# Designed miniproteins, single chains, continued (4), part 27

Each design is a single chain, and the fold is of that chain. pLDDT is the mean over its residues in the fold that is shown.

## One batch from the design tools (miniprotein)

Design m12914
Fold by ESMFold2-Fast:
Structure m12914 (fold): chain A 75 residues (1-75)
Amino acid sequence: SEAEKAYQEALEFLDKRIAEAEKLGNDTAVEALRLAKQRLEELYKQSTDPEELIERIKRFKAELDRWFDAQRAAA
């Protein structure tokens, strides 16, 4: 389904970002991203509407992008 695909793509995105943060030794980012992954997994488990899930995942990814932009600006 499109919802399952969006969920898997979001998980892969987070796993890649966690791995990069670990390589850089950024423990704060690693912990924040692991918490974000837990939130995403809970969204998937609790969702009963595929269209609502897709929109929630899009919003979640937008929030992550804003967080990364803020971290980049602070560096």
Scores: mean pLDDT 78

Design m12915
Fold by ESMFold2-Fast:
Structure m12915 (fold): chain A 89 residues (1-89)
Amino acid sequence: SVDELIAEIREMLENKEFSHELLDLLLELYRQSKEAFLEFLKSLPRETLLSLRAFLELVLKDEGSQLDEETRQLLEEMLETVDRILAEK
């Protein structure tokens, strides 16, 4: 469920576990509900959003050429969403 995805992502972020498992859970949340992803990001502290932004940017920089086009586009959209929320806080 969306709530179970959010709970797992939150725990990983609190433990600073920036891994492919976190990436997969974030992508799954975004695919299931862009609205839930947006509301989840709004609930996060600024410092956590900055860490998440750095993680997503690093994945795109280091692994972008190895990602399929759909996954790369979703990641870019997720990063843009994080940047938008950070700008509004």
Scores: mean pLDDT 86

Design m12916
Fold by ESMFold2-Fast:
Structure m12916 (fold): chain A 83 residues (1-83)
Amino acid sequence: MTEITVRNVAEVSQAIDRMIKELEENDEVTMVIRADSERLRELLIQAAKIEGELLGNKVEVKEEGDEVTITMRKRSAEELAAA
């Protein structure tokens, strides 16, 4: 589990890119991210969902206070066949 803080748009992009890169060698990646503002938090959630889904991954987001737990998982062959 990796815990990071994002303070600007560039750091949001870096966090998502890191998750996607780690997912290349792992079937599931979970990251806990703290955003400095509600606007960055919303941007982070949207970016994770859009980029994760575009690559065919399942994205799950849990919000708790100032922390966002994002889990990206590779879809199984059965899930891909159903889509």
Scores: mean pLDDT 76

Design m12917
Fold by ESMFold2-Fast:
Structure m12917 (fold): chain A 68 residues (1-68)
Amino acid sequence: SSALEKRIKELEKRIDELRSEFQSLVERAEQLAIDGNYEEASTLYKQAVALAQEIRKLEAELDELKAK
């Protein structure tokens, strides 16, 4: 259905956006660690882990929708 196709496209776009945010957080965390700002780096790494978990959940949802 057109509604299913729209939902698949919305999930694909959201996953891409979250992957970009994940990469940005990791790069910022790495730079903070290089600069000796370990507390702030640790905070961003924790946020990156949470984003990775959310991406995995959305990927699983996308796989389920594509199987319908």
Scores: mean pLDDT 89

Design m12918
Fold by ESMFold2-Fast:
Structure m12918 (fold): chain A 108 residues (1-108)
Amino acid sequence: TIEEIIKLLEEALEHVEAGDVEGAITPLIRAMSLSVSLPEEVFKEIDEKTLERLRELGVPEEVLERLEEISKKSSIGGYILSQMLNGEADKTVLTAYLKSAIEVLKKL
């Protein structure tokens, strides 16, 4: 199922890069549903890599601190999905998350 999760995340990323954030919702939900059986440390590594990528992109410290608190309380992935469903998703944050998730999962 790791390969299927990666394929769904790659599909979501293609939609985001094409400017179709709504089209990314279904593949991301499917990827998250399949990911329920993954160890907690995998999700924490994805969050850490997402924050690292965003720091390198020069995202403001206030935004990074907010995402770090979200990661400690729940997950960045869950927060991003919530933002997408409300039409408020930041493309930079979403892209960084998807790329980080794909990178971490490919190393498993």
Scores: mean pLDDT 84

Design m12919
Fold by ESMFold2-Fast:
Structure m12919 (fold): chain A 90 residues (1-90)
Amino acid sequence: IERISISEALDRVAESKRYQALGAGVISKGVVARKGDVIAMLLITDPDAPYDEFAIFSGEEFEIRRMPRTPLSDEERVERAVEEAVAAGY
């Protein structure tokens, strides 16, 4: 797993039609991980929510995925999200 900047992630997903269709509604915490062609971005959510939201990208595929919030760091949580996305067949 590789940690990348938000600008590098956006450059890689700029061609995603699904990301473009979502528009400016995706608000990132600036914490991003990549594994192969799969990128996960941690999104800003309600701090009292029992879940995190991640924007998951793989080529032209895009989804917002909710995962249970853990007491891990933002970096560890985004790395877990990208690993789980890869395991799910992204």
Scores: mean pLDDT 69

Design m12920
Fold by ESMFold2-Fast:
Order: structure tokens, then sequence, then C-alpha cells
Structure m12920 (fold): chain A 61 residues (1-61)
């Protein structure tokens, strides 16, 4: 549906923002900071996926 498409497009935009921030921060980070930044970024991406799933359920109901 158009609503499902919009939800996915919004999630894709948010993922792009998170990855852009990750790459910018990673470039100036120490090895220890890079490991932590990777874990934090994985957590953020997981949250976006969970929010997308919830919004898709709302649109499908």
Amino acid sequence: SPEERRVREEADRRVGEILDEYHARYATASPAEQARLHAETVGELRRVADEERQRLEEVRS
C-alpha cells in the first residue's frame, strides 16, 4: 500500500542518517571507540527496524 511504502521510505532515510553519522564518527575514532561505536550503531539500526515493524502493523490493521 502507499502507507506501507511511506513507512519503509522513512525507515530507509533514518538508516541512511545513522550510517552517515557512523562513518563520520568512525573516521576520527580510536580502535576502542570504533568497537563501541559499531555496537551503538547496531543498536540504533535495530531500534529503527523495530519501529518500522510496529508502524507496518499499525498500517496493516
Scores: mean pLDDT 86

Design m12921
Fold by ESMFold2-Fast:
Structure m12921 (fold): chain A 92 residues (1-92)
Amino acid sequence: SDEEIVERLKLAIGMMDFEEAERLWPKVPKEKRKELLEELVNMGRGFHEAGMLPAAIKLYEAALRLIEKYGDESLEELRKEAEKLLEETKKK
């Protein structure tokens, strides 16, 4: 079911298991993808604010990989935001 896929994806992200997240992503309903990518980027922001820079970097990189492989024009603003956040995190 769509709910089970989303729950498994959120668990994988919480465990920083991005290989599993990427494997599950093609099964995620298209209407849920932008929201889930925004949650991923926001999770990265949270780790950045907490000073957990390696975790923030991994989350931004995972979001960017998913946008690159499965994204469309609706995700262009989120892609640019994630790229900027990744660059800012790597400077520190």
Scores: mean pLDDT 84

Design m12922
Fold by ESMFold2-Fast:
Structure m12922 (fold): chain A 106 residues (1-106)
Amino acid sequence: KPSIEELMIENLEEVIEHLEKAKEALEKGDEESALKHLLEAETLVGVLQLAAAVHERYEYLPKLRRIEEHIRLAKEAIKKGDKEEALRHIEEAIRLAEELKKELEK
């Protein structure tokens, strides 16, 4: 049976993949595809927050909330036409997700 940490790592890898695809889409000017991938990442972060709360892994919640906030700000920036701000928030969300993955691998 996989551990909760192993399942969270798997979901977090999917978050990172969707954030990277959102970045690629935005760099190509495909705002609709970028927003779709940001929505998928946001949904998976919500699942991770619920898993952390249910399994009393409260130590992961602050970083998951920061990832969620950067995804939300990236979506808002895209809707306002601020591509550079959106890219900055996507890159910060990726960085935080990679840091959390390292914490889960210990």
Scores: mean pLDDT 90

Design m12923
Fold by ESMFold2-Fast:
Structure m12923 (fold): chain A 86 residues (1-86)
Amino acid sequence: SMQEEIDKLIDEVIKKLKELMADIDAGRVTLEQFKEKMEEIGKLIQKVSELMKKYGLTPEQQAKWDEVVELFEKLKKKYDEMLKKS
């Protein structure tokens, strides 16, 4: 179903955001790699946003999406901080 597809995409986004956060915290990514990974994740977020606009979200999916927003905002803030120190 479309809701199952949305769930899988949201879970993929959360996984990628958490992996990127761990890689940054471990010093395993350059500023350029961080940007590239954020752009990749941003494309997935855009895809989910289009599906949400068209099909809506369940309350359970909304909770997961709130986690996506929180993690992405945290990563964007870290990216901006690293950019200012470069």
Scores: mean pLDDT 85

Design m12924
Fold by ESMFold2-Fast:
Structure m12924 (fold): chain A 97 residues (1-97)
Amino acid sequence: SEKKKVVDQLLDDTHSNYEQAMEYADRMESFDSEKGKEVRADVSTNYADAMLTLQRAYDNYESDEALEAAQSARDSVQTKRDEAEKRAAEVEAEAKA
């Protein structure tokens, strides 16, 4: 099913962005432990919520509403990854100043 392939891709994209965001949080934690922990908690909470939405789409891949929600959930995790990357760079620059 083409719709099932879309959900599988959204799950893969979400997991990949989450892993990258956590790597940025780990890097940040090495320069500023408290800021790193804050980003880790934020990323983890968002990922947990996104995975609930994606699981609903996986169970209901014929539902256009569920697919749209899953796309938004993947986009939210990508946004958290981009924010974590930017924040990690800023914290590293501050620590090396």
Scores: mean pLDDT 89

Design m12925
Fold by ESMFold2-Fast:
Structure m12925 (fold): chain A 98 residues (1-98)
Amino acid sequence: SELLELVEKIAAIKETSPEIEEELKPLVEKALELLRKTIKTLEEAKELVREVAERVGFGDEERLERIFRLLEEVYKTKGREALLETTLQAMLLLAREA
């Protein structure tokens, strides 16, 4: 998946600086565009986050359930675009912590 390859590429960069943030911005924007095309529902967002967790070996099921509750709350209160942004942040978090 082009989206998963982008997530892995972004997550591999653990050091942050203004210069790195500017270099990452186009990759983050591309990942968000791919998410907009791929995810139509909250359930699809949760499934993608679970797929990333399994792929990277993230075994903290309690923390994963807390992430799912966050996705639900964000979607309910802030809508679809905020859900997509939060989904990307969740995928990056899982990939960086694995």
Scores: mean pLDDT 83

Design m12926
Fold by ESMFold2-Fast:
Structure m12926 (fold): chain A 94 residues (1-94)
Amino acid sequence: SMKEENQILEALVKLSEDPAYTGIKVKNKEQARLYLSFNPSLASRPPSWLVDNNVVPPLSDTAIAPEKSYAKTGRKPKTDEEKAYLKQLEEVVK
């Protein structure tokens, strides 16, 4: 549900604050939403699973092109920070 999806976004922000986390870091829910667009399967995971296992989410196996996600949802990055973060995600995936 939307409630569980919001909890995943919050969990990604908290995970990114952990210095042991070696994956792509997110600063806020908007960056977390962009990250989730590359890994939509993460939305089906309980938030506690990410926190409790300190798992770095894989991008290569579940990631999709950001252009396809934007075409379906109509959402585009608006701030320079969001655009820079999207570029970082594209470099990891492509």
Scores: mean pLDDT 57

Design m12927
Fold by ESMFold2-Fast:
Structure m12927 (fold): chain A 85 residues (1-85)
Amino acid sequence: DRLKQLEELKELFAKAAEAAKAGDLEKARQYVLELADLYEKQGQHELANALREFAETASLEEIEKMSEAGVKYYEEEIRKLKKEE
């Protein structure tokens, strides 16, 4: 379950980063909103609300930077978890 949750978060951050790099603001914002929904499902209501506000106000550059950082973070967390099994 934890591995699946981390992989889902990494995938959405990666998709948001790709959309932002492609210059597709609408699609990039949609992926940020999907991230918010996933955090809300995990009980992270404050993070979900912050991401929804971010999706409304953020530029392509801001979404790209945030999303790339998210990909890096969850990539390392997934690697750590896999080494324990």
Scores: mean pLDDT 84

Design m12928
Fold by ESMFold2-Fast:
Structure m12928 (fold): chain A 69 residues (1-69)
Amino acid sequence: MDELVRQAERAAEELIELYRRLGLDEAAELLEKARTSDKETAEEAEKRFLELTLPFVRENAEALAAELA
């Protein structure tokens, strides 16, 4: 239970760092806000994060994979 939450938190931290390294500070801030804010604010931030990053991920999947490797 807590282990899965901790795993999700670590993944979120890694994604925040990845987006910051890629120069996507806005996406990193939204992900951090989603992690640290109240539930309503987190849900809004998550939606905005997905809207911002999903097209980028689709278009730059190869670059993101290289950065993670």
Scores: mean pLDDT 70

Design m12929
Fold by ESMFold2-Fast:
Structure m12929 (fold): chain A 75 residues (1-75)
Amino acid sequence: AEARARALAAERLRELAEKYPAVREPLLELADLLEAGSEDEERLERLMEELNALANEEEKQALLQAIADVAAEVA
């Protein structure tokens, strides 16, 4: 169940990378870390900061909501 949940979350993040080209690389890296079950919190925090820096305010809110929806779906 856990491995499947991580794989689904990673796939959702890869779909978000297709929708938000400006943050594609950080989203793909985040998806890879999630799929691998990485607990590197420092790297995860850095990626989240990079995502926030790249998106404009409307895109940032939409992206954060989409990430929250992915988290809710795999919980």
Scores: mean pLDDT 70

Design m12930
Fold by ESMFold2-Fast:
Formats: C-alpha cells, structure tokens, sequence
Structure m12930 (fold): chain A 89 residues (1-89)
C-alpha cells in the first residue's frame, strides 16, 4: 500500500469514528434515563475503533510514527468527547 493510500484509509477510519460519536451523542440525549448504559455504550464505541486502529497499524507496519501519533491523538479526542457526553446525560 502506498503512503498516500494509507493516509486516505486512516482518514476514512477516523471519519467513521467521528460519525459514530455524533450518532452516540444523539442516542445519549434521547436516553438520559440510564447513565450507566450510556457509559457502557460509549466505552464500547471507543474500544471498537481502538481495535480497528490497532489492526490498521499491524497491517501497515511502515506507517510513519507521526501518522500513528496523530491517529492516536484523534482517537483520544473522540474518547474525551464520549466521556463528556456521558457526563452531560
């Protein structure tokens, strides 16, 4: 896989994670009755994308360290937003 193709595929994966975050926010706002259920669902979303990111890194060992760090930082931001959504609902 070319570096440009790796960057595109990584961008798609992170884009899907951010779309999932938006869907989770709408779900949590519609279901504020059970904070523990919302927390579990949010944690599951983060765990799913972390696993996908780890698999992508394993399949692309030549990926630059800077891109790996950027992807991990983006996922950490998504996790922080999940934590905030759970705290607000």
Amino acid sequence: MSQRQQEIELGVLLGMARMSLWAFKLYARSNPQDVESNRALGDQHVATYQAQLDAFFAENPDLPASLKQQAQNDLADIKAQVDQIVADT
Scores: mean pLDDT 80

Design m12931
Fold by ESMFold2-Fast:
Structure m12931 (fold): chain A 110 residues (1-110)
Amino acid sequence: SMIEELRKIIEEVRKVIKEYLKKLEEAKTPEEIEEVTKETIKKLKEIAEKSKDEKVKEIIEKLIEDIEYFTKKLIENFDDEKKRNIIMVSLSVIASGYIFEMELIVRKME
């Protein structure tokens, strides 16, 4: 079922994002943030390539763009704990929003 395949894609994105956010919290250097982000983007690109739904693929591509943007801001503000916390919360909210949009697409197919 296409619905079952898309639910699997969404769960893979959710797991990748959960691990990414955890690793960002544990990162002690800007270089660790860059490394974790590159691995996360690679995984998300592989998930997007497996998606047969163009809208779900476009949402994952937008998520990748926002990850790149917020990670750049996180690196620039690495020594500013208050700004890092704001950026981390913003990234978490935006990622959750994209996951919700993908879930809404699947729900409309039911």
Scores: mean pLDDT 89

Design m12932
Fold by ESMFold2-Fast:
Structure m12932 (fold): chain A 131 residues (1-131)
Amino acid sequence: SEVKKVEEEINKLYEELEKKRDDIIAGKLSDEELQKLVNEIDSLWDKAKPLLDQLSDEIKEKLIYLLALASIASIHLGDHAGAVSFLLRAERIAKEVGWDKLSEEVKKALEEARRAVEEAGLEELLREMRK
């Protein structure tokens, strides 16, 4: 099914990027590698968005994690609009799942993305894009 294909793509990308988490957060990857992961996550979001109600909570958590990493990567690339957009997408899914139900790993990724956006001085843009 289409749902199973998207879940498999989310799982595969999650496993790949989980290994690179610390390097992504620290900005240790090249701009080309950061842009590639941002593009892959954005493409995956476009596929997942119309199917969100059909995705398991486990897959939704992995998607939150990927979107949080895309937000941090966008900060390192100087893409402020992209960084805020990815964070808002991650927050949307997190609200649907429920914060208290999220794994500690996913919560930390969201907190790191939020901190990166705040430290980049993007709180006003974040407020504007929420409306």
Scores: mean pLDDT 88

Design m12933
Fold by ESMFold2-Fast:
Structure m12933 (fold): chain A 71 residues (1-71)
Amino acid sequence: SLRDQVDALIQQYVADLAAQGVPRPKIVEFGKELRDIADDGLAQGLSLEEIRAQLEKKYEEFLKKVKEELE
């Protein structure tokens, strides 16, 4: 289902952040943000590609922020 594909994408981002050494509490909070974005996108009738684009943008913004905060 579309929901399952979106959940798999979120799990992939979470795993990638853990592999990069991002602290678990930050990953948990970010995972909730991604789920909220995905849920809003699904409620608006967005496609998988549109939801993926929103999630990817947030992932890139989060990595930039985390690097700035950990320096």
Scores: mean pLDDT 82

Design m12934
Fold by ESMFold2-Fast:
Structure m12934 (fold): chain A 97 residues (1-97)
Amino acid sequence: MAAREAEERRRREEKRRRGEEFAKKVKEQVDKYKDDDAKVKELSLKAMDEAERHPEMGGYLAEANSYAASISSHEATVVNIGSALSSIGAEIDLRIS
């Protein structure tokens, strides 16, 4: 029983770490849009709508949001977009037409 509790704790710590790593990669990928708030807003709304339709998203989004809370609001928006797309199994494709 003690070993199981230690393993579950380790899994949560690894999940949080992977969430933070993913958030950093998403930020890097969309850095070219970070100076254009209008484009970031459009991408945010589109990705959030998809994420809300996938309940399995909740756990991973929570981990990524914990990281996002430690960065600027603009960067937090980018992190949330990437986390939403990743959780629903979509490729990180933040293209806008």
Scores: mean pLDDT 52

Design m12935
Fold by ESMFold2-Fast:
Structure m12935 (fold): chain A 79 residues (1-79)
Amino acid sequence: GLKTTKVAIEGTIKAAEEAFREGKSPEEISKIASLAAIKEQQENPGEVGIAPTPEQIAKAKSVEEIRELIEKIGKSSLS
């Protein structure tokens, strides 16, 4: 149930936002976000790590849209 599943997105959001500010490609941002999600999941085994695809990142025009994208993906994973 939802009470037993938590999405590890804060570190993923921060990593993706930083990479976006640095002008990284969508593929590199996605890779950085994925590594951050894996790290958070390993440090918090009860949490699910989720990261956006390069195609999803490419649609984002700002740091705020990157945050909204990752939050939306997290909500979709939990229904």
Scores: mean pLDDT 72

Design m12936
Fold by ESMFold2-Fast:
Structure m12936 (fold): chain A 77 residues (1-77)
Amino acid sequence: MDEELARLEAEAVAAANAGRYEETARIFVQIGELYLKAGDYEKAASYFRLAATIYRRLGREDEAAELEEKARELLAK
């Protein structure tokens, strides 16, 4: 788990630095799913919101709205 999280975080930073924002958003969703599986709802929600912000900037409103709703549901638990 820790090694997987560290690897994904490094990949997200590399993708962002290369301007590959859609890839960065997908990696943030993967990190959020790992935190969700670990029971860390606050971190999972934070990563889903980061991905949603990127999708919104890319004009992907449906994906952004879905991730923000998922984050809101997690924080209500």
Scores: mean pLDDT 84

Design m12937
Fold by ESMFold2-Fast:
Structure m12937 (fold): chain A 68 residues (1-68)
Amino acid sequence: MLSEEQIRQNLEAIVDVVRTMAPHLTPAARAALLADIREGLARLKAEHPEMDALLDETLARVEAILAA
């Protein structure tokens, strides 16, 4: 299983990738990416309930980037 530190690093990497890719995505691709990230984060919350607040914050950051 991933450590808390590895999860934190992976979440920051996801946000960075989303920020970089967002200007190049169609609205349909943005919606699909958001759905995939929501599903991935929901799985992580089930495995790591102690990370709930961090995972919710990461989702909020991704939603804000993809909505812009």
Scores: mean pLDDT 81

Design m12938
Fold by ESMFold2-Fast:
Structure m12938 (fold): chain A 90 residues (1-90)
Amino acid sequence: SQEDLLREAERILEEVLARYAGELTPEEQARLRALVEEVLEEARRRRLSAEQFLLLLVERFAAVAAELSPAALRAMGEIVDRVLRLVAEL
């Protein structure tokens, strides 16, 4: 279901942030969390498909990529990759 997908995406976010905790500042962790949570909220509000959710996540990441540190870029890239694999298994 859509809610199961979004719940798994939230789990992916927390797992990736935990793995990168030593490389990210608290401010960077908060920014990445806010970005992903905003996309999750919009996906719920607009009742987006799995593919539409993934596209929105990629678009939002691309919009801020130039402002992110190398560590934050790697963390966000891993979140996107794991969500893409999750969507591909549906």
Scores: mean pLDDT 87

Design m12939
Fold by ESMFold2-Fast:
Structure m12939 (fold): chain A 58 residues (1-58)
Amino acid sequence: SSVTEAALELLDQMIASGTPLEVALARVRSLLAREVSDPAELAAMEAAVTRHVRELAA
């Protein structure tokens, strides 16, 4: 979804700018919670963010 893509881009930009990972994740989660009202869809997007973070650490 375009919301997930925007969230991942925001996460990458914050990390590149020196934002601590925990703060960047909190900001992205807050954004997703505001944009996504369906709990199942939100959970899927949270899983995508978690996968992306693992890829960055690999």
Scores: mean pLDDT 80

Design m12940
Fold by ESMFold2-Fast:
Structure m12940 (fold): chain A 64 residues (1-64)
Amino acid sequence: MEELEAYLRRLARERGVDAEPEALRLAAQLTQGWSREELDALLDRLIALADHRITVAHVREVLE
């Protein structure tokens, strides 16, 4: 049993990327009801955009 925020945090760790806690919380709020595969694809997009660290601005850019 894993909440969306915890799942996204785990994915970021597995991909070796840093993420702001606020960014992962916002992403979880905006992706309620998304599948695991959709969340994986989202994280790939955030990593491509972020270069070094996923921020709230990156999440807003992708999910607005």
Scores: mean pLDDT 79

Design m12941
Fold by ESMFold2-Fast:
Parts: C-alpha cells; structure tokens; sequence
Structure m12941 (fold): chain A 100 residues (1-100)
C-alpha cells in the first residue's frame, strides 16, 4: 500500500541518518532499537482500520519529522531513549484522539 511504501522509505531514511551521526557502535545500536520501536508503531498505525489512509499518511510524516528531531538532538543514549518514549506516548495520544 501507499502507507507501507512510505513507512519503508521513512525507516530507510532514519537508518541513513543514524549511520551519519552515530559516534559509536553502541550509539548506532541504540538508534537502530529506537528506529525499530517507531517502525513497529508506524505498522500498527498502517493496520488500524479506524484511521483513514490520509490520517495514516499524515501521522507517518509527522513521526518521521519528530524522530529525525529526536535523533539529531539527543546528546546521549539516555536522551535518545527518553525522546523515543515521549514520542511514542504522544503518538498513542494522537491516535486515541483521531479514533475517539
């Protein structure tokens, strides 16, 4: 689907960004774990029958921008993990609002 194709491109782009900014193997591994968590949430959004295709696309584009910001602003693995936790909590709140 168009949503799945967008998710594939977003995940590839986030991995590319992580490869360029990671300062260590440990930081790169933490970024990969973070990207995998965000991908899993994007796939849940793609599979949610209560969301329109347009709402799914808009959420995925928003998640891309927010995740890029988290990766670029994190100064430590701890900040990266906290940023992802906060982003996923906000994602859940947005999905709940749209499906209420």
Amino acid sequence: SRVDALIDQVVAGLRFLADFIARSEEERAAMEEAIARVEARMREIAANPALSEQQKLELIVWLRSEMEAVILSARSIEELRAGVDALLAETDARVAELTA
Scores: mean pLDDT 92

Design m12942
Fold by ESMFold2-Fast:
Structure m12942 (fold): chain A 113 residues (1-113)
Amino acid sequence: SEGELTMRTVLLLQAVDDGIQKTIDYVKKGDTEKAAKYAENLIDLTDELIKTLKQLKMSDDIIETAKNVKNLAQKFYDYVKNGDTNSALSQANNTKNESKKLIEKFKEEVSPK
């Protein structure tokens, strides 16, 4: 149902935001193996999020923003995997900002007009 898809999308949006923070926490701890695993899971979550947004027939702007989050998450993963802590943390900030923008756009589109 549309209600079930909307709930799944909300949970995926939260899981993406939480996933960015978990990856940051492991990067800061120097646990490169766990950091890489969480960053890889983050990419999978953004793929599922894009699929659910398309199923909900959300605007092209929201879908494009979600694709930008995925592209930023991929760059974040690459820095994490290579052990570039400073670049990884900088990229995490960019990914987090784009994720917040996506959440705000989603809230605006699903709110009653």
Scores: mean pLDDT 87

Design m12943
Fold by ESMFold2-Fast:
Structure m12943 (fold): chain A 92 residues (1-92)
Amino acid sequence: LEEELNRALALASGAYGAAAFHSEDEEEKQKYLEKMKEVAEKAKTQSQADGIIIAGKIAAKEAESWDKKEAFEKATKQAEEYERKANELIEK
């Protein structure tokens, strides 16, 4: 469960980072950067939170190669899905 939770948090963080990178306005970009931080803060330790943020930044950088509009839509959907999955694991 810890492995699954950390994976879901890392994937959600990365997707929010990608959404922030491909956002067309500053408010939306800041919103997704805040979400990336909130997801990392759900980790049980600071070391795990730092690892999740690093994994998220790597995933966001990989998303830079995607078509901007398509990447934004995909990233936002994936981020919400992974965050929902992480929340379900926390609520158990």
Scores: mean pLDDT 69

Design m12944
Fold by ESMFold2-Fast:
Parts: sequence; C-alpha cells; structure tokens
Structure m12944 (fold): chain A 68 residues (1-68)
Amino acid sequence: MTQLSPETLERYKRLLELLGLGALEAPPDAAALRQAATELNISVPELQMMLVELRELHREAPELLADV
C-alpha cells in the first residue's frame, strides 16, 4: 500500500466513526452497513470496498489508523 492522502484518511475516520473499530475485525451487520452508506452518500458495495481497503491499511500501517 502507498501513502494516504488527507482525503482518504478523513474518509476512513468517518467510516470508523459510523461503524466502530470492530468493523476492522468482523463485518458489521446489514443495518449498520446501510446506515453508514446513507450517511456517506454511497452505495453499500462501495462501503464494503472501503472496508476492505481500511482493513488492509490497519494490517500494514496500524499507526496511521491510530491517528483516526
């Protein structure tokens, strides 16, 4: 994984605020995914893609997510 833009980091912060840190270890339920997608004005598949990216970032550079 490469360097994060400030925009990407803020997007990850928003996602974690909506879903909680538990989403990094296990997928949230369908209702939580729909709620977060609505708040971010994106589709559920787009949110799931962001969660995959966020989990990879947590695995490779957990210190960057600690600032989130």
Scores: mean pLDDT 71

Design m12945
Fold by ESMFold2-Fast:
Structure m12945 (fold): chain A 62 residues (1-62)
Amino acid sequence: APPPRTEALFVTSREDEEETRRRLQEIADRLGADPHFAVSEVDPERARRIRERIAEWRREGE
């Protein structure tokens, strides 16, 4: 198994993953480079719960 070098520290749903990939791709296109974006694939429901929790923390100011 490969060493877990900082996987996606934040968990994201497929929708968020698409947006994040899109933004990174746009930046990479401008720089003329290809970004290596690895997102941990987690069960959609679990990812949603984690995101809700993170959003709650952010709303409180972490």
Scores: mean pLDDT 53

Design m12946
Fold by ESMFold2-Fast:
Structure m12946 (fold): chain A 87 residues (1-87)
Amino acid sequence: KELEEAEKEFKKAGLELSEEEKELIEKALKAKREGNEKEEVFYHAKLMVLMRKKYGVGADEEKQLEGIEKFAKKYGLSEEEVEEIRK
């Protein structure tokens, strides 16, 4: 249900979710249900990075990536986990 609702919202915005993006959303929702805030933030940040790469980033790409990294580190993600988000 949550994933299906997310897909509808993205379609309204003119965005199409790939299978990889759908998996990241499902993993984030699973982590949220389990109370695993760090895992939820990891998958959410990974999705944001993929969306930026896929849909063409504006002039603020560097600032947005810095924001994502700062947010992830605030929730206890390691340098290695932040590097994995960027892939």
Scores: mean pLDDT 71

Design m12947
Fold by ESMFold2-Fast:
Structure m12947 (fold): chain A 87 residues (1-87)
Amino acid sequence: DPPVEVTVTVRAEPGAGRRVADALRELAGNTPEVVSYEVEERGTEVVGRLVTPSRAAAMEAARRITTGLAGTPGVLEAVAELRELPP
């Protein structure tokens, strides 16, 4: 199976961007399906890009991370999108 990238886009409350970015980094680092990740903070928007080894791993990572973000103070909206990477 080709590796799959999960892009998590989070809209945060004003002043919560750092807290949300730190929460996303912690969730990604504690998710065994995630082999590498990058998190970018842009004011009230936080974007995580997570590399997973397969679509099944990507779906499980997206589920776990979006569930964790729903419990994070200052998260207004979190959307996960999956994209297949070249082999």
Scores: mean pLDDT 86

